# Designed miniproteins, single chains, continued (3): the designs that were tried, part 102

Each design is a single chain, and the fold is of that chain. pLDDT is the mean over its residues in the fold that is shown.

## One batch from the design tools (miniprotein)

Design m11761
Fold by ESMFold2-Fast:
Structure m11761 (fold): chain A 71 residues (1-71)
Amino acid sequence: DQEKVLEAREYKKKGVEAYEKKDYKTAVEYFEKAIELEPEDVSSYLALAKAYEKLGDYEKAKEYREKAEAL
């Protein structure tokens, strides 16, 4: 569904913008929405893992890195 792909890309863009502003909690929320729309997009899992690492949630960061590697 092209509409879902475009919406996922917009959420990824918002997540990156939040991450660059060091608003890692908001970045997590946007990357989670991107994964809901495109559950096979490796880049969203890696971005979410980086955001969790910045929040100090190393367990979730590892989980999402492993999911990205399995895709």
Scores: mean pLDDT 86

Design m11762
Fold by ESMFold2-Fast:
Structure m11762 (fold): chain A 55 residues (1-55)
Amino acid sequence: SAEEFVKELEEKAKGLSPAERFQLIADEIVRARKEGNTEKLKALLELAQKLHDEL
């Protein structure tokens, strides 16, 4: 599910530097847009906004 994917990605992102974290999420957003997966894209944008306070 989109929620499950975002949880795994969030845990992975927390182990990275702020710059690497931003790049990882940005790459996944681009991928989701290319696939037309609106649910995954929405979940990724919410995750990016949540982690943006840490950049």
Scores: mean pLDDT 77

Design m11763
Fold by ESMFold2-Fast:
Structure m11763 (fold): chain A 63 residues (1-63)
Amino acid sequence: SETTELVAKALEGDEEAVRRLAEKMGLSVEEVRELLDYAKELNMSPEGLAQLLEFLKKRREEE
């Protein structure tokens, strides 16, 4: 998915991908960077983080 590709690029330090991911998810750039740091600490796959972010976005839109 587009989210997975953006997460993968952001994890590699692509600043444009971090900004685009923040816009897509309705988060700040700082919040995205914090989540990327947590994903790195937990050895989370790009796919896993993308799925989590999409799940959280859907929950916010429904609540």
Scores: mean pLDDT 79

Design m11764
Fold by ESMFold2-Fast:
Structure m11764 (fold): chain A 58 residues (1-58)
Amino acid sequence: MAEEAARALARGDGSAFNPAIQKASDAGGVDLTRQAVEAAVRGDPERAAKLFEEALKL
């Protein structure tokens, strides 16, 4: 989920990926989720996926 969501977000910031972002935030990873979105927007899906994975582990 996290890796696929990050790659897709990097390509289009589609609303279909908002549930993954929300889930990561609800897990207590609000700061990590923000950093992951920033990495995806910059075109670094690998870093974004890693940050999403860390957020989901919380």
Scores: mean pLDDT 64

Design m11765
Fold by ESMFold2-Fast:
Structure m11765 (fold): chain A 85 residues (1-85)
Amino acid sequence: MAEELIKEAEKYEEEFKKTGDKELAKKAAEKYEEAGKIYEKEGKLDEAAEAYEKAAELYEKAGEKEKALEAGVKAGLLRIEIGLS
């Protein structure tokens, strides 16, 4: 499931890179965020952190400042947990 969400997110991200359509950036970010939640629940913290980092980047590009901050904080906390493990 999480891998399928990453593949869909990558498709939206590539289309965003071609078109500049901010709605595609938002769709990609939402898919990365959902994948991050699943990876976190599964204890796959590296994959979760990467997914949240991508979500934060794409939410910023979409103009979704609050969601970008939330995803970025989550990614940072996961990176700290990884470093302490």
Scores: mean pLDDT 85

Design m11766
Fold by ESMFold2-Fast:
Structure m11766 (fold): chain A 61 residues (1-61)
Amino acid sequence: GEVDPAAFEGRPLSELREAVARAFGLPEEEVVVERGGEPVDPADYDTTLFRQAEGHSFRLA
């Protein structure tokens, strides 16, 4: 699968995580959202908006 991160700009990190998990056939726990190279606390995913300018990115665990 493929995910365009720009499509998730300003959306909750949980939406990005769910989309990546579905696209790659992984459980959500295998998708790590990072800010400036540090993992974001999963408890904050529903309330934090994805901003590439703030160093938000994702990787697979």
Scores: mean pLDDT 80

Design m11767
Fold by ESMFold2-Fast:
Structure m11767 (fold): chain A 72 residues (1-72)
Amino acid sequence: APLPAEVEKALAEAEEFVKQKRYESAVMILLELLRDYPESEAIRAFAREVAERLREEGKDALADLLLQALAR
């Protein structure tokens, strides 16, 4: 099923923060989306992508927050 427009907007905002290397802001958006839509594979897939980028940047604590949210 397609995501609500509000959720799509939030994902686009998180993607923009990742491009700007504002990883803390992107992670905060993704944690809220994972809490509200834990079964959404689209959100889960994007969160995994962001966690991988965080590991590349040495942001292990932020990556672990996303990975723990995904492990549910």
Scores: mean pLDDT 83

Design m11768
Fold by ESMFold2-Fast:
Structure m11768 (fold): chain A 97 residues (1-97)
Amino acid sequence: KLRELLLEAKRNLLKAADITAEISDNPQEVYRLAVSAMMLILSALTAYDLGDRETAIEALQNAIDIANRLKEVASPEAKEYLDKAIQSLNEALELLR
Protein backbone atom coordinates (compact mmCIF):
# COMPACT_ATOMS: atom_id res chain seq x y z
CA LYS A 1 0.00 0.00 0.00
CA LEU A 2 2.74 2.53 0.88
CA ARG A 3 4.58 2.07 -2.44
CA GLU A 4 1.27 2.23 -4.37
CA LEU A 5 0.29 5.50 -2.62
CA LEU A 6 3.70 7.06 -3.36
CA LEU A 7 3.58 5.99 -7.02
CA GLU A 8 0.05 7.45 -7.29
CA ALA A 9 1.31 10.71 -5.73
CA LYS A 10 4.20 10.87 -8.24
CA ARG A 11 1.85 10.26 -11.20
CA ASN A 12 -0.56 12.97 -10.04
CA LEU A 13 2.29 15.46 -9.39
CA LEU A 14 3.69 14.91 -12.89
CA LYS A 15 0.23 15.26 -14.49
CA ALA A 16 -0.38 18.50 -12.56
CA ALA A 17 3.05 19.85 -13.57
CA ASP A 18 2.43 19.04 -17.26
CA ILE A 19 -0.95 20.83 -17.23
CA THR A 20 0.41 23.84 -15.30
CA ALA A 21 3.55 24.14 -17.49
CA GLU A 22 1.39 24.44 -20.65
CA ILE A 23 -0.28 27.62 -19.35
CA SER A 24 2.69 29.00 -17.35
CA ASP A 25 5.08 31.74 -18.50
CA ASN A 26 7.68 29.99 -16.29
CA PRO A 27 7.45 26.22 -17.02
CA GLN A 28 11.01 25.71 -15.67
CA GLU A 29 9.89 26.76 -12.16
CA VAL A 30 6.79 24.51 -12.38
CA TYR A 31 8.92 21.47 -13.26
CA ARG A 32 11.57 22.41 -10.66
CA LEU A 33 8.90 22.27 -7.90
CA ALA A 34 7.40 19.01 -9.23
CA VAL A 35 10.83 17.32 -9.56
CA SER A 36 11.76 18.44 -6.03
CA ALA A 37 8.57 16.88 -4.62
CA MET A 38 9.14 13.67 -6.61
CA MET A 39 12.74 13.45 -5.37
CA LEU A 40 11.47 13.78 -1.78
CA ILE A 41 9.02 10.91 -2.42
CA LEU A 42 11.95 8.77 -3.68
CA SER A 43 13.96 9.75 -0.58
CA ALA A 44 11.02 8.69 1.62
CA LEU A 45 10.87 5.28 -0.09
CA THR A 46 14.63 4.79 0.35
CA ALA A 47 14.50 5.83 4.02
CA TYR A 48 11.54 3.49 4.63
CA ASP A 49 13.38 0.55 3.01
CA LEU A 50 16.34 1.27 5.32
CA GLY A 51 14.05 1.29 8.39
CA ASP A 52 14.36 5.08 8.90
CA ARG A 53 10.70 6.01 9.37
CA GLU A 54 11.49 9.43 10.87
CA THR A 55 13.38 10.52 7.74
CA ALA A 56 10.64 9.05 5.52
CA ILE A 57 7.96 11.05 7.40
CA GLU A 58 9.99 14.29 7.15
CA ALA A 59 10.52 13.80 3.40
CA LEU A 60 6.80 13.22 2.79
CA GLN A 61 5.84 16.29 4.84
CA ASN A 62 8.25 18.37 2.72
CA ALA A 63 6.78 16.87 -0.48
CA ILE A 64 3.28 17.94 0.68
CA ASP A 65 4.59 21.48 1.33
CA ILE A 66 5.98 21.69 -2.23
CA ALA A 67 2.73 20.30 -3.71
CA ASN A 68 0.81 23.05 -1.86
CA ARG A 69 3.22 25.67 -3.30
CA LEU A 70 2.57 24.28 -6.79
CA LYS A 71 -1.21 24.64 -6.17
CA GLU A 72 -0.71 28.43 -5.86
CA VAL A 73 0.19 28.68 -9.60
CA ALA A 74 -1.89 25.73 -10.87
CA SER A 75 -5.04 25.81 -13.00
CA PRO A 76 -8.27 24.35 -11.53
CA GLU A 77 -7.70 21.14 -13.55
CA ALA A 78 -4.13 20.79 -12.25
CA LYS A 79 -5.32 21.48 -8.67
CA GLU A 80 -7.51 18.35 -8.85
CA TYR A 81 -4.40 16.24 -9.53
CA LEU A 82 -2.44 18.04 -6.80
CA ASP A 83 -5.26 17.37 -4.31
CA LYS A 84 -5.12 13.67 -5.22
CA ALA A 85 -1.32 13.68 -4.78
CA ILE A 86 -1.60 15.39 -1.36
CA GLN A 87 -4.30 12.89 -0.31
CA SER A 88 -2.07 9.95 -1.27
CA LEU A 89 0.90 11.48 0.60
CA ASN A 90 -1.22 12.03 3.73
CA GLU A 91 -2.45 8.42 3.58
CA ALA A 92 1.21 7.30 3.26
CA LEU A 93 2.08 9.34 6.38
CA GLU A 94 -0.68 7.54 8.35
CA LEU A 95 0.82 4.16 7.33
CA LEU A 96 4.23 5.24 8.70
CA ARG A 97 2.72 5.86 12.14
Scores: mean pLDDT 86

Design m11769
Fold by ESMFold2-Fast:
Structure m11769 (fold): chain A 55 residues (1-55)
Amino acid sequence: SVAEVSRLGREAVRAALAGDFARARELTERAQSLGSPVVGAVVRAETERAMAEAA
């Protein structure tokens, strides 16, 4: 569902900002599996950006 993908994406970004990169990647992968490939790519890009900013 769109709501579940959005929730997982927000949690992935939050984990990345907290420095939990393993958790952020896991949540991003789960979001990709539930949404379309396009939506998954957007979530991945945002999470990677957050990881870079946190690092």
Scores: mean pLDDT 72

Design m11770
Fold by ESMFold2-Fast:
Structure m11770 (fold): chain A 52 residues (1-52)
Amino acid sequence: GLTAEQEKALDKEIEIAVKVLKNAVSSSTPGVSDEEKAAFLAEIDKLNEELK
């Protein structure tokens, strides 16, 4: 298990990483659908849950 402080720090890092990745995917992906982008973000949420 993680401490409350560690969980909050990891959540913040993942949130920042998601924002960076979302921006990258949106700005330079000539073949990626909105559905595929949503699936990718859901996978990151799953990894965040796994770290809890």
Scores: mean pLDDT 69

Design m11771
Fold by ESMFold2-Fast:
Structure m11771 (fold): chain A 89 residues (1-89)
Amino acid sequence: MLEGYQALAKGDYEKAVKYFEEEIKKDPNNAEAYLNLGVAYYQLGEYEKAIEYFKKARDLAEASGTEYGKSLKRRADILIEEVKKKLEE
């Protein structure tokens, strides 16, 4: 996980994708890893993939039933709308 965040911070989005894909492989219910994978794809201009992963993060966060999950779901919903605006422009 730390390596994925470092790659995002440095703008190495292809490397970030690989690290977050590895985290998802280890924990397929990691909503935060899906959210971060969506951010990496958004930065790469892969808007449709970004929306797909944000929706997966949203669904997993909603299924958690926790307050943290509610917060993560709201973040995912906001990011989905931001990417949709990019696709409309």
Scores: mean pLDDT 84

Design m11772
Fold by ESMFold2-Fast:
Structure m11772 (fold): chain A 64 residues (1-64)
Amino acid sequence: GPERARLLGEAARLVAAGEASREEAIEMLQKAGVPREVAERAVEALEAGDGDEADRLLTQALLS
């Protein structure tokens, strides 16, 4: 949905901004209802350039 796409895009932007913004991405995802363990994995996927895996992880977390 629109919220998931917004969160994915914002997390990708923060990850692209550098290591100092990594924790901001994790905290933003946690505030949106994503568990920390899933948020960390989604950020790791974005750092690896795997947007599809990040999208899958966020979709699963937000539907739970």
Scores: mean pLDDT 81

Design m11773
Fold by ESMFold2-Fast:
Structure m11773 (fold): chain A 63 residues (1-63)
Amino acid sequence: AEDAVRAAVSALAEARLAGASAEELRALRDAHLAALRAAGASPEALAELEAAGDAVVAYVPPA
């Protein structure tokens, strides 16, 4: 779960650096959360990705 969360956070950071919009980053975060939830990730892993994803999205102006 930790590796999957780390990969998802890295993907969000890379997308942001590549110029992804707030809408695109939010969709990517939600897709990663859904995939991890479907895979049976722990509540702690889901909370970690949710918090990290929210932080990344918060630094992009609204689309």
Scores: mean pLDDT 73

Design m11774
Fold by ESMFold2-Fast:
Structure m11774 (fold): chain A 66 residues (1-66)
Amino acid sequence: MLEEIAREKNVPEEAAKLLREAEELIRQGDYIGALEKAAEASRLLKEAGMEEAAEEVSRTVFDMMR
């Protein structure tokens, strides 16, 4: 899910790596770790001017944790 956003939005490699780590942490049930990685990726996306991608990441992480 988060990896799909990285591919669709053509995000920077550093942000894509953090999104993959967040997705793996969600699969492991480490929601705190996942939120930390997702927040860092979102910050990098905003710095790169990709505000839409950052918003989509936040929404998707929330959906994956429900």
Scores: mean pLDDT 78

Design m11775
Fold by ESMFold2-Fast:
Structure m11775 (fold): chain A 74 residues (1-74)
Amino acid sequence: SRKLSREEGEKIMEVILEVLEKENPEMAKEIREKWKTMDPTNEQELLALLHEALSVLSDEAAKELNKKIREIIE
């Protein structure tokens, strides 16, 4: 897998929080607090938060999130 840039990691987190805020604003707040202590270039930590977000999102919101992440990476 390719290494994420800081800008890519920050953009991915931004879209995760944007999608979460619509369906689960309390979980979005929790993930925002975790993000403050994270390295945005650490793919493993970013993937862990992404999996946590996906576990609480609807299929529709998960598809939206995946599309937005693709736009950042591709």
Scores: mean pLDDT 78

Design m11776
Fold by ESMFold2-Fast:
Structure m11776 (fold): chain A 90 residues (1-90)
Amino acid sequence: DELEQALLNPKDMTIEEAIEEVSKRGLWSALGFRHEGRLYLAVRTKTSDIEAAYEAVKQAAKNTGYEVMGVVAAKLKGDDIILVFELRKK
């Protein structure tokens, strides 16, 4: 699972840097990152697939011992959207 691998291999970066990095990758790209002691997951999806992306992120969080706190940032990229989720350890 790409989302689980992203959460298990987080990089140190800001939310803005993570959005820019994911915006350079293709559709369905994901990036786990830490900033100021918090864990985040940035995901690129279609604007039509936001609900499916949210459910996939919740499942990946559950499988890795985290819970989704919410969406902290969103950026449109053509027909795509980059969503940044905050996660916390259960």
Scores: mean pLDDT 86

Design m11777
Fold by ESMFold2-Fast:
Structure m11777 (fold): chain A 71 residues (1-71)
Amino acid sequence: SLEDLLKLVNSLVEESKKAFDLEDPEEIKELTEKIIEKLRELEKRHGTPSNKELFENAIEEIRKIGEEALA
């Protein structure tokens, strides 16, 4: 369902915030990339024209979290 998909996407965004607990820039980058890859896998399985913005917005948020953790 769309509700289940939203929960999965939100779970990946929350997992990306673990980057704030990391001190090594390379580990932060690896975590960010790994979570984006998981999100792209979800998009391949469940992506439609009507939910494309959901995935695009989540990827942007995850990248932003990674950048903030690196600062």
Scores: mean pLDDT 85

Design m11778
Fold by ESMFold2-Fast:
Structure m11778 (fold): chain A 74 residues (1-74)
Amino acid sequence: SLKEQAEELYKKGLELYEKGDYETAVNYYLGAIALDPEYAEAWRNLGKALEKLGKYEEAEEYYKKAEEIEKKKK
């Protein structure tokens, strides 16, 4: 399913983030979001990776997106 493919891409992003490859982690998180736009954890970790790259304003935007998705799931 698209949800399972999104989870696979997300896990690859986490692995790259752990290795300090923040640029490639961003690309994998974006891939996960493209397959599952409601994947709040992927939006949040995209923000974290962007903070590591000094892209603070973009990170804040994606944190807000993660919060909006989480609010809708309640």
Scores: mean pLDDT 87

Design m11779
Fold by ESMFold2-Fast:
Structure m11779 (fold): chain A 110 residues (1-110)
Amino acid sequence: SGEELLQRLLRLAKELLKLGVEALDYVENPLKMIGLILRTIGLIIDLEHMEKNGFTVEQLVKIARELLAIAQELLAMLEANPSAPQDLIDRVRALLAELQALLAELEKML
């Protein structure tokens, strides 16, 4: 169960990274987006370290909350640009829903 939740969180973090890179073409503040991309990379590295060396549910909750915050900022930046593709916005919203659902499952294990 915990290992499956770690793998799901890692998958969502990698998808968030892909969406953030794609979003660089559609944001008015590319430096802020680069900052969000770098934060996401750091969280992926932390999750991969946890996969190899062990983890606590509290650590996964903390990372899930940080990924959720990054995804919320990404969505807000895309929604601020009327030229941003609706498909990209919808994919970020879907990722947000998956992160929220995963965070709820992680919090039940605390």
Scores: mean pLDDT 91

Design m11780
Fold by ESMFold2-Fast:
Structure m11780 (fold): chain A 55 residues (1-55)
Amino acid sequence: SKIELELKALVLRLTIESSRYVLPRLTPEDQEKERKTIEELEKRLEELEKEIKEL
């Protein structure tokens, strides 16, 4: 349902925000891993938002 997709989008946005908040507090090696994770989550969010718009 559209509501389920919107809730997933909300959770992804909150996860991305928390990851960005923690990023500058990590070691350089962990920062690289976290940046890649953020990029993957942002891509998932974009795809999910496109799906919601098509409903």
Scores: mean pLDDT 85

Design m11781
Fold by ESMFold2-Fast:
Structure m11781 (fold): chain A 63 residues (1-63)
Amino acid sequence: MSSAERREFFKTVDKNGDGYLSLDELRDLMISLGRNPTDEEVQSLAVGDKVYFAGFGRFLSSL
């Protein structure tokens, strides 16, 4: 997936437009894509309690 497509997808999921996803938003996205994420998997993509574009990109690379 191109960097532009990843950014567009991130903005689509980031409904608040604040530049990060909450852990709950990422978890819900993973579940909607047929994944069953553990708290450890979600936390590994986050910096503190926030998932930034870099962590989101790592998730997309795992698809």
Scores: mean pLDDT 76

Design m11782
Fold by ESMFold2-Fast:
Structure m11782 (fold): chain A 84 residues (1-84)
Amino acid sequence: MLTPEEIEELVARFIAVLKEKWPSLTPEQLEYYASLFREWLLHSSPELAYEVLERFEKANKEEAERIITEIHIFVLIQKAIEKE
C-alpha cells in the first residue's frame, strides 16, 4: 500500500517531470496536475504507481501527454465506479 509519504514523493517526482517537459506550465496548472496525480495514486497499487511514474519520467513529450490522459481517464472511471 502507498503511504502518504510515498504519495507525496511520487507527486513531487511527477511535478519535476512536468516542469522539465512543459516549462510554460503555470503554478496553477502544476497544482491541478499534482491534484489529479495524487487522486490517481489513491486508487493505484504501489507496483502500478512506480511503473507508470518511471514510464512518465522516461517518456518523450507525446508519450508523457498520453500518460497524463490515461491517468485522467482512470480517475474518471474510478469515480464512476465508486458512485460519481
Scores: mean pLDDT 79

Design m11783
Fold by ESMFold2-Fast:
Structure m11783 (fold): chain A 70 residues (1-70)
Amino acid sequence: SAEAEAYLAQGKELFAQRRYEEAVEAFRRALDLDPAHEEAAKLLVIALQQLGRDEEARAVAARVREALLA
């Protein structure tokens, strides 16, 4: 959706500025709007890893793998 793509673009800009907490929020909103959005999920995992939130990153990656295999 256009709204999901807008949040994805916002998250990418925030990530480029090293505003990782805000980037996570933008990527989560993109993924909430489009749960199958691989790019949003990948960037969310990377942003969570930058914050040291490794368990949350693994949970997101597992959910995406499950969605892709279903």
Scores: mean pLDDT 84

Design m11784
Fold by ESMFold2-Fast:
Structure m11784 (fold): chain A 74 residues (1-74)
Amino acid sequence: MEKSILEAAEALKKKLEELGYKELAERAYEVVTRLVEEGRLLEAAKVLREINLAVIQEDFKKAEEIIEEAEKKL
């Protein structure tokens, strides 16, 4: 589970960087990896899934809001 979450977080980071959202990519990766480091694996998976869904919908404002809320809970 941990390894697959980190691999998916790396894939999301690369995708956001390719789309020109380098800062958002770094923040998304940091928040997911911090949750994994804290042993909060279900929260990490949930946050990662929510960010990926927002990115697929091209709703980058929602993606940023999800990241900001997760950062507040670190």
Scores: mean pLDDT 84

Design m11785
Fold by ESMFold2-Fast:
Structure m11785 (fold): chain A 62 residues (1-62)
Amino acid sequence: MRDQAEQAGKRTRDRALKLGASEDLAKSTADTLKQTALERGRPLTDEQIDAAARGTALSDKM
Protein backbone atom coordinates (compact mmCIF):
# COMPACT_ATOMS: atom_id res chain seq x y z
CA MET A 1 0.00 0.00 0.00
CA ARG A 2 2.73 2.54 0.84
CA ASP A 3 4.25 2.24 -2.65
CA GLN A 4 0.81 2.65 -4.25
CA ALA A 5 0.16 5.75 -2.14
CA GLU A 6 3.53 7.23 -3.18
CA GLN A 7 2.73 6.56 -6.86
CA ALA A 8 -0.68 8.21 -6.49
CA GLY A 9 0.95 11.29 -4.96
CA LYS A 10 3.58 11.48 -7.70
CA ARG A 11 0.98 11.12 -10.46
CA THR A 12 -1.22 13.79 -8.88
CA ARG A 13 1.69 16.23 -8.66
CA ASP A 14 2.75 15.62 -12.27
CA ARG A 15 -0.81 16.01 -13.57
CA ALA A 16 -1.44 19.22 -11.58
CA LEU A 17 1.82 20.75 -12.82
CA LYS A 18 0.89 19.91 -16.43
CA LEU A 19 -2.46 21.66 -15.90
CA GLY A 20 -0.63 24.81 -14.75
CA ALA A 21 -0.84 24.54 -10.97
CA SER A 22 2.01 25.95 -8.86
CA GLU A 23 4.58 23.55 -7.39
CA ASP A 24 3.39 24.33 -3.85
CA LEU A 25 -0.26 23.52 -4.60
CA ALA A 26 0.67 20.43 -6.63
CA LYS A 27 2.79 19.12 -3.73
CA SER A 28 0.07 19.89 -1.16
CA THR A 29 -2.58 18.04 -3.18
CA ALA A 30 -0.22 15.10 -3.82
CA ASP A 31 0.50 14.82 -0.07
CA THR A 32 -3.24 14.84 0.68
CA LEU A 33 -3.97 12.06 -1.83
CA LYS A 34 -1.03 10.00 -0.54
CA GLN A 35 -2.43 10.27 2.99
CA THR A 36 -5.94 9.34 1.78
CA ALA A 37 -4.63 6.21 0.01
CA LEU A 38 -2.71 5.18 3.15
CA GLU A 39 -5.76 5.68 5.40
CA ARG A 40 -8.02 3.65 3.10
CA GLY A 41 -5.41 0.94 2.54
CA ARG A 42 -6.09 0.87 -1.22
CA PRO A 43 -4.80 2.72 -4.30
CA LEU A 44 -6.66 5.70 -5.73
CA THR A 45 -8.28 5.44 -9.17
CA ASP A 46 -7.03 7.43 -12.17
CA GLU A 47 -10.33 9.36 -12.04
CA GLN A 48 -9.73 10.40 -8.42
CA ILE A 49 -6.18 11.50 -9.23
CA ASP A 50 -7.34 13.49 -12.29
CA ALA A 51 -10.16 15.17 -10.35
CA ALA A 52 -7.80 16.27 -7.56
CA ALA A 53 -5.23 17.60 -10.05
CA ARG A 54 -7.87 19.55 -11.97
CA GLY A 55 -9.28 21.02 -8.76
CA THR A 56 -5.81 22.12 -7.69
CA ALA A 57 -5.07 23.81 -11.04
CA LEU A 58 -8.46 25.56 -11.01
CA SER A 59 -7.90 26.79 -7.43
CA ASP A 60 -4.51 28.25 -8.42
CA LYS A 61 -6.06 30.17 -11.37
CA MET A 62 -8.91 31.65 -9.30
Scores: mean pLDDT 75

Design m11786
Fold by ESMFold2-Fast:
Structure m11786 (fold): chain A 78 residues (1-78)
Amino acid sequence: MAEEEAIEALRRAAEAAPTEVMRRVAEEGIRRVREGDYEGALDMARFLREAALKSKDPSAPEVAEAAERAIRAIEEVM
């Protein structure tokens, strides 16, 4: 299910997150998906992608990819 795919992608982003802020944003995104707040979850995923794209950390590309997957999955359930 697209909701489960979104949660999996955000969980992957949280695990790869190079900063506490990125990890918290990914976790907040998961909470919003579970509550049916897809618009709020999409905002969290977009923030995470933007933060990852601006980061020079070696794990940032993995976070950006996971955030992109989350965005697509969330849009599928909207």
Scores: mean pLDDT 86

Design m11787
Fold by ESMFold2-Fast:
Structure m11787 (fold): chain A 65 residues (1-65)
Amino acid sequence: PEEKAKEARKLIEEADKSTDPVEALRLYTRAYKLAREIAKENPELVKEAFDKLVEKTRELYKASR
């Protein structure tokens, strides 16, 4: 469980630093999936990954119009 939390945090940090919005979306999605597997132990990480994923998705849809 601790290793999955560490990997999810790494993915979020990598996504935050990515200059490619599609790549960032993929990384946030992977982080969210990992965080969900340990949701009982770290619900805050699930919320953080989800919020980041939603925000980036919204930015992409706004830019495409």
Scores: mean pLDDT 79

Design m11788
Fold by ESMFold2-Fast:
Parts: C-alpha cells; sequence; structure tokens
Structure m11788 (fold): chain A 60 residues (1-60)
C-alpha cells in the first residue's frame, strides 16, 4: 500500500514539472490573452499536483 502511494506521489511530482514547462512555453510563445490564461491554468495544475504528491507521501 505505502509503496503504491509513493509511486503515485513520484508520478505526480513528474507531472507537476511537465505542467510548469508547458505553462512557460505557452506564455512565451503566445501573444494572446487566451495563451496567458492557458499558461496560468497549467501553472495552477502543476502546483496542485505537487501539493497532492506531498499529501500522498504524508498519507501513509
Amino acid sequence: MVDALLQRAEELEREAEVYYKMAQIAKENSSTDEGRNLAEKYEKQGEQARQEAEALRASL
């Protein structure tokens, strides 16, 4: 059980890194408000994934 939760936490941490990179790329390569909104959405998803990973590690 704990091992499965640790694996999920690591996957979420990896997903968070991907979201952060996508947010940066979207913001830098977009000249529209829509692109900026997308970047902010990815950044928030990355932050939430990181938070959930930490919660899983604490969950035992």
Scores: mean pLDDT 78

Design m11789
Fold by ESMFold2-Fast:
Structure m11789 (fold): chain A 74 residues (1-74)
Amino acid sequence: MAEEDVERILASPDPHGEIGRLVREALQRGDAVEYFRELAETARKLGNDELAKLFESLAVMIERGRAEGAARRA
């Protein structure tokens, strides 16, 4: 699953749009933090450190936002 998602992002003509979809789906399930940590590890295993850092940043931001119960951030 995670490997296929990373491949879809890299093969997509709109990688940012695909990432946006994955964020929304994971937030709806309530496992966004765990999911993006998995994607970050997978991207790193595939040798894409930049994409791995992006997914790690997303996971940290989501976790931080939930921990604080803060207002929306866009």
Scores: mean pLDDT 74

Design m11790
Fold by ESMFold2-Fast:
Structure m11790 (fold): chain A 79 residues (1-79)
Amino acid sequence: MSPEAEELLKRAQELAEEALRAFEAGDAEKARRLLEEAAKLFGEAMLLKAKEEGKDLEEVKKKLEEARKKELEAFEELV
């Protein structure tokens, strides 16, 4: 994995942790925004990794889109 992809993954994880803390503090809107940003950065990191590995980027994009949709739907069920 490139340093760029590793940095994006690290930032995505940090934002996801902040989202959890915001949700526990009762700030659902902040939690949602942080979760969306984390998902975006995670997606960018996965696309960079897939590109380096020569994987089909269209297939990776479809999987990331489905994962993000499920994550947001799960979050909405919690609020």
Scores: mean pLDDT 75

Design m11791
Fold by ESMFold2-Fast:
Structure m11791 (fold): chain A 80 residues (1-80)
Amino acid sequence: SIEEVIERLESVRDASREEFLETLSEVYRELSAVLDAEERLRLTEIFREAVLMLEEGAPVAEVVDRLIEKLRELARERAA
């Protein structure tokens, strides 16, 4: 679920960039398998923004916080 993914992202908030990127890849794969085509497009945009933030030198904690914010928005839209 999106909630389980959020918990896993929280667990790597203070992790290395390598560990964070590994987790990011795993959660993207897991969510892509259960989301529909429209939701997958939004997921791809959210994850692309996270990767760009990291490439621009943002701390892992900041990227995790933004990613969780966007995933919570996606979860709310699915429930509506």
Scores: mean pLDDT 83

Design m11792
Fold by ESMFold2-Fast:
Structure m11792 (fold): chain A 89 residues (1-89)
Amino acid sequence: EEEVLEKARSKLEEGQKALEAGDYDTAIKLFEEAIKLTEPIKTPEGLRIRAQAYGLLAQAYLKKGDVEKANSYAIKAARTLKEARELEK
């Protein structure tokens, strides 16, 4: 579990660097991989990482001019973050 979350965070870090470098396709791929890694994880930490990945994916699509996908992923990010907060005591 912890190893999977660490791997997902590593993918987000690499994707963020690609996004900052203007390599939006590589960034999207890395963020999608982080989402896939955290998909079976229902803990607040796993959900926060997935929400972060959705938010970054929204930014990457917005940079590519895909406003519809950007809005879709931004909504998923907000919903996933809300789910994480509801699981916390």
Scores: mean pLDDT 85

Design m11793
Fold by ESMFold2-Fast:
Formats: C-alpha cells, structure tokens, sequence
Structure m11793 (fold): chain A 50 residues (1-50)
C-alpha cells in the first residue's frame, strides 16, 4: 500500500502528469522521506488505460 507521504514524495519528484510518469517508466525508484527514511517506490505505469 502507498503511504500518503510517499504520494507527496512523488509530487516533489514531479510525477503528477502523463509526461512525468513516462519519464520514470515502470522502474522502481528510491527516495528519501521527510524523516530520513528511504523507500523504493514504483510510479504508476500509465495514467490512462491502453
């Protein structure tokens, strides 16, 4: 399950549009939470269905 804080992390990474989602692809990424913890997160594959 995705934590609301992780969702904010994605926004900070700029992952809130189709173009940004494609830039990240399906590759898992690790980024740092506000408390210094690290989490591996996979951006959504696509915003729109095929």
Amino acid sequence: AIDPRLEEGLKVEGVNTVEEAERYGLEPRTFTLPDGSKVTLVPRARIYPS
Scores: mean pLDDT 50

Design m11794
Fold by ESMFold2-Fast:
Structure m11794 (fold): chain A 61 residues (1-61)
Amino acid sequence: MITEEQLKKLSKVAQKIVEALLEDPNATDEEIAKKVNIPGIGKETVKAARKALEENGFIKL
């Protein structure tokens, strides 16, 4: 579930997730969540973002 507080952070989360995935594309979703270290953001948010980014050509390594 995503709260209103989590939605407000979504743009910053997306950018931090992209940066972390580019640094460590073979990292697990849990590892990326730890690297971005944004309160309220866990592995499920990272997993969803990773899939969307791969489908849009951001992460294809």
Scores: mean pLDDT 66

Design m11795
Fold by ESMFold2-Fast:
Structure m11795 (fold): chain A 86 residues (1-86)
Amino acid sequence: DAERQARVAGLERQVEALERAIELGRELGVPEEDIEVLERAKEAVERLRRAVAAGDEEAERAAIAELEELEPALERALRRIGELLE
């Protein structure tokens, strides 16, 4: 299934991007609460990746719901990192 494989690869790249954001955030002195949000988002993306790889629609929906709940806090954390880079 080429579509599933492409989605898994995309989610793996998102995990890598979040790992880099966590590292950069720590280097820039981002508040621990923002780092915790990035780590929670990374874990949720990793769960989504595993669910997609397994074809587990229930686990996929659960991971998506978790990411939707984290979205406002994740956006704030990423914006703060962006502001500190300038």
Scores: mean pLDDT 86

Design m11796
Fold by ESMFold2-Fast:
Structure m11796 (fold): chain A 72 residues (1-72)
Amino acid sequence: EEKERYRREIEEHLRKAEEALQAGDVDTAIEHLYRAADLLRKAFKQGLLTPEEAAEYARRIDELLRKADEAR
């Protein structure tokens, strides 16, 4: 349950960040990306994600943060 909840929340925040970036709402995108990163960190510390899953989420977050920063 908790593992599935974390994965759903991370995916939701990533999706909303992507939508916000496409809309030009950089501040909203960054808020969602920081929330995704915090959830990822907590889930990984609890052993809820494999190293591969954690790396994939980290890559996606980093890429979107880079795009958001460049859009400032």
Scores: mean pLDDT 85

Design m11797
Fold by ESMFold2-Fast:
Structure m11797 (fold): chain A 58 residues (1-58)
Amino acid sequence: SLEEKNRKIRELLEKAVKAKEEGASQEEIDAIIKEAADLFPDPVVRKVVEAEARRAVA
């Protein structure tokens, strides 16, 4: 469901932000962002989610 996907995205974004605060590598942060984007089967939507997640974590 959309609500379940939104919850999972928020959890992954929180994980990415926490990883950044704890000094994780950009590669590790990118992997978490990619996991969030991979929840979407549409490649166009996936690209938008990835870009927005990168902005949110920055």
Scores: mean pLDDT 79

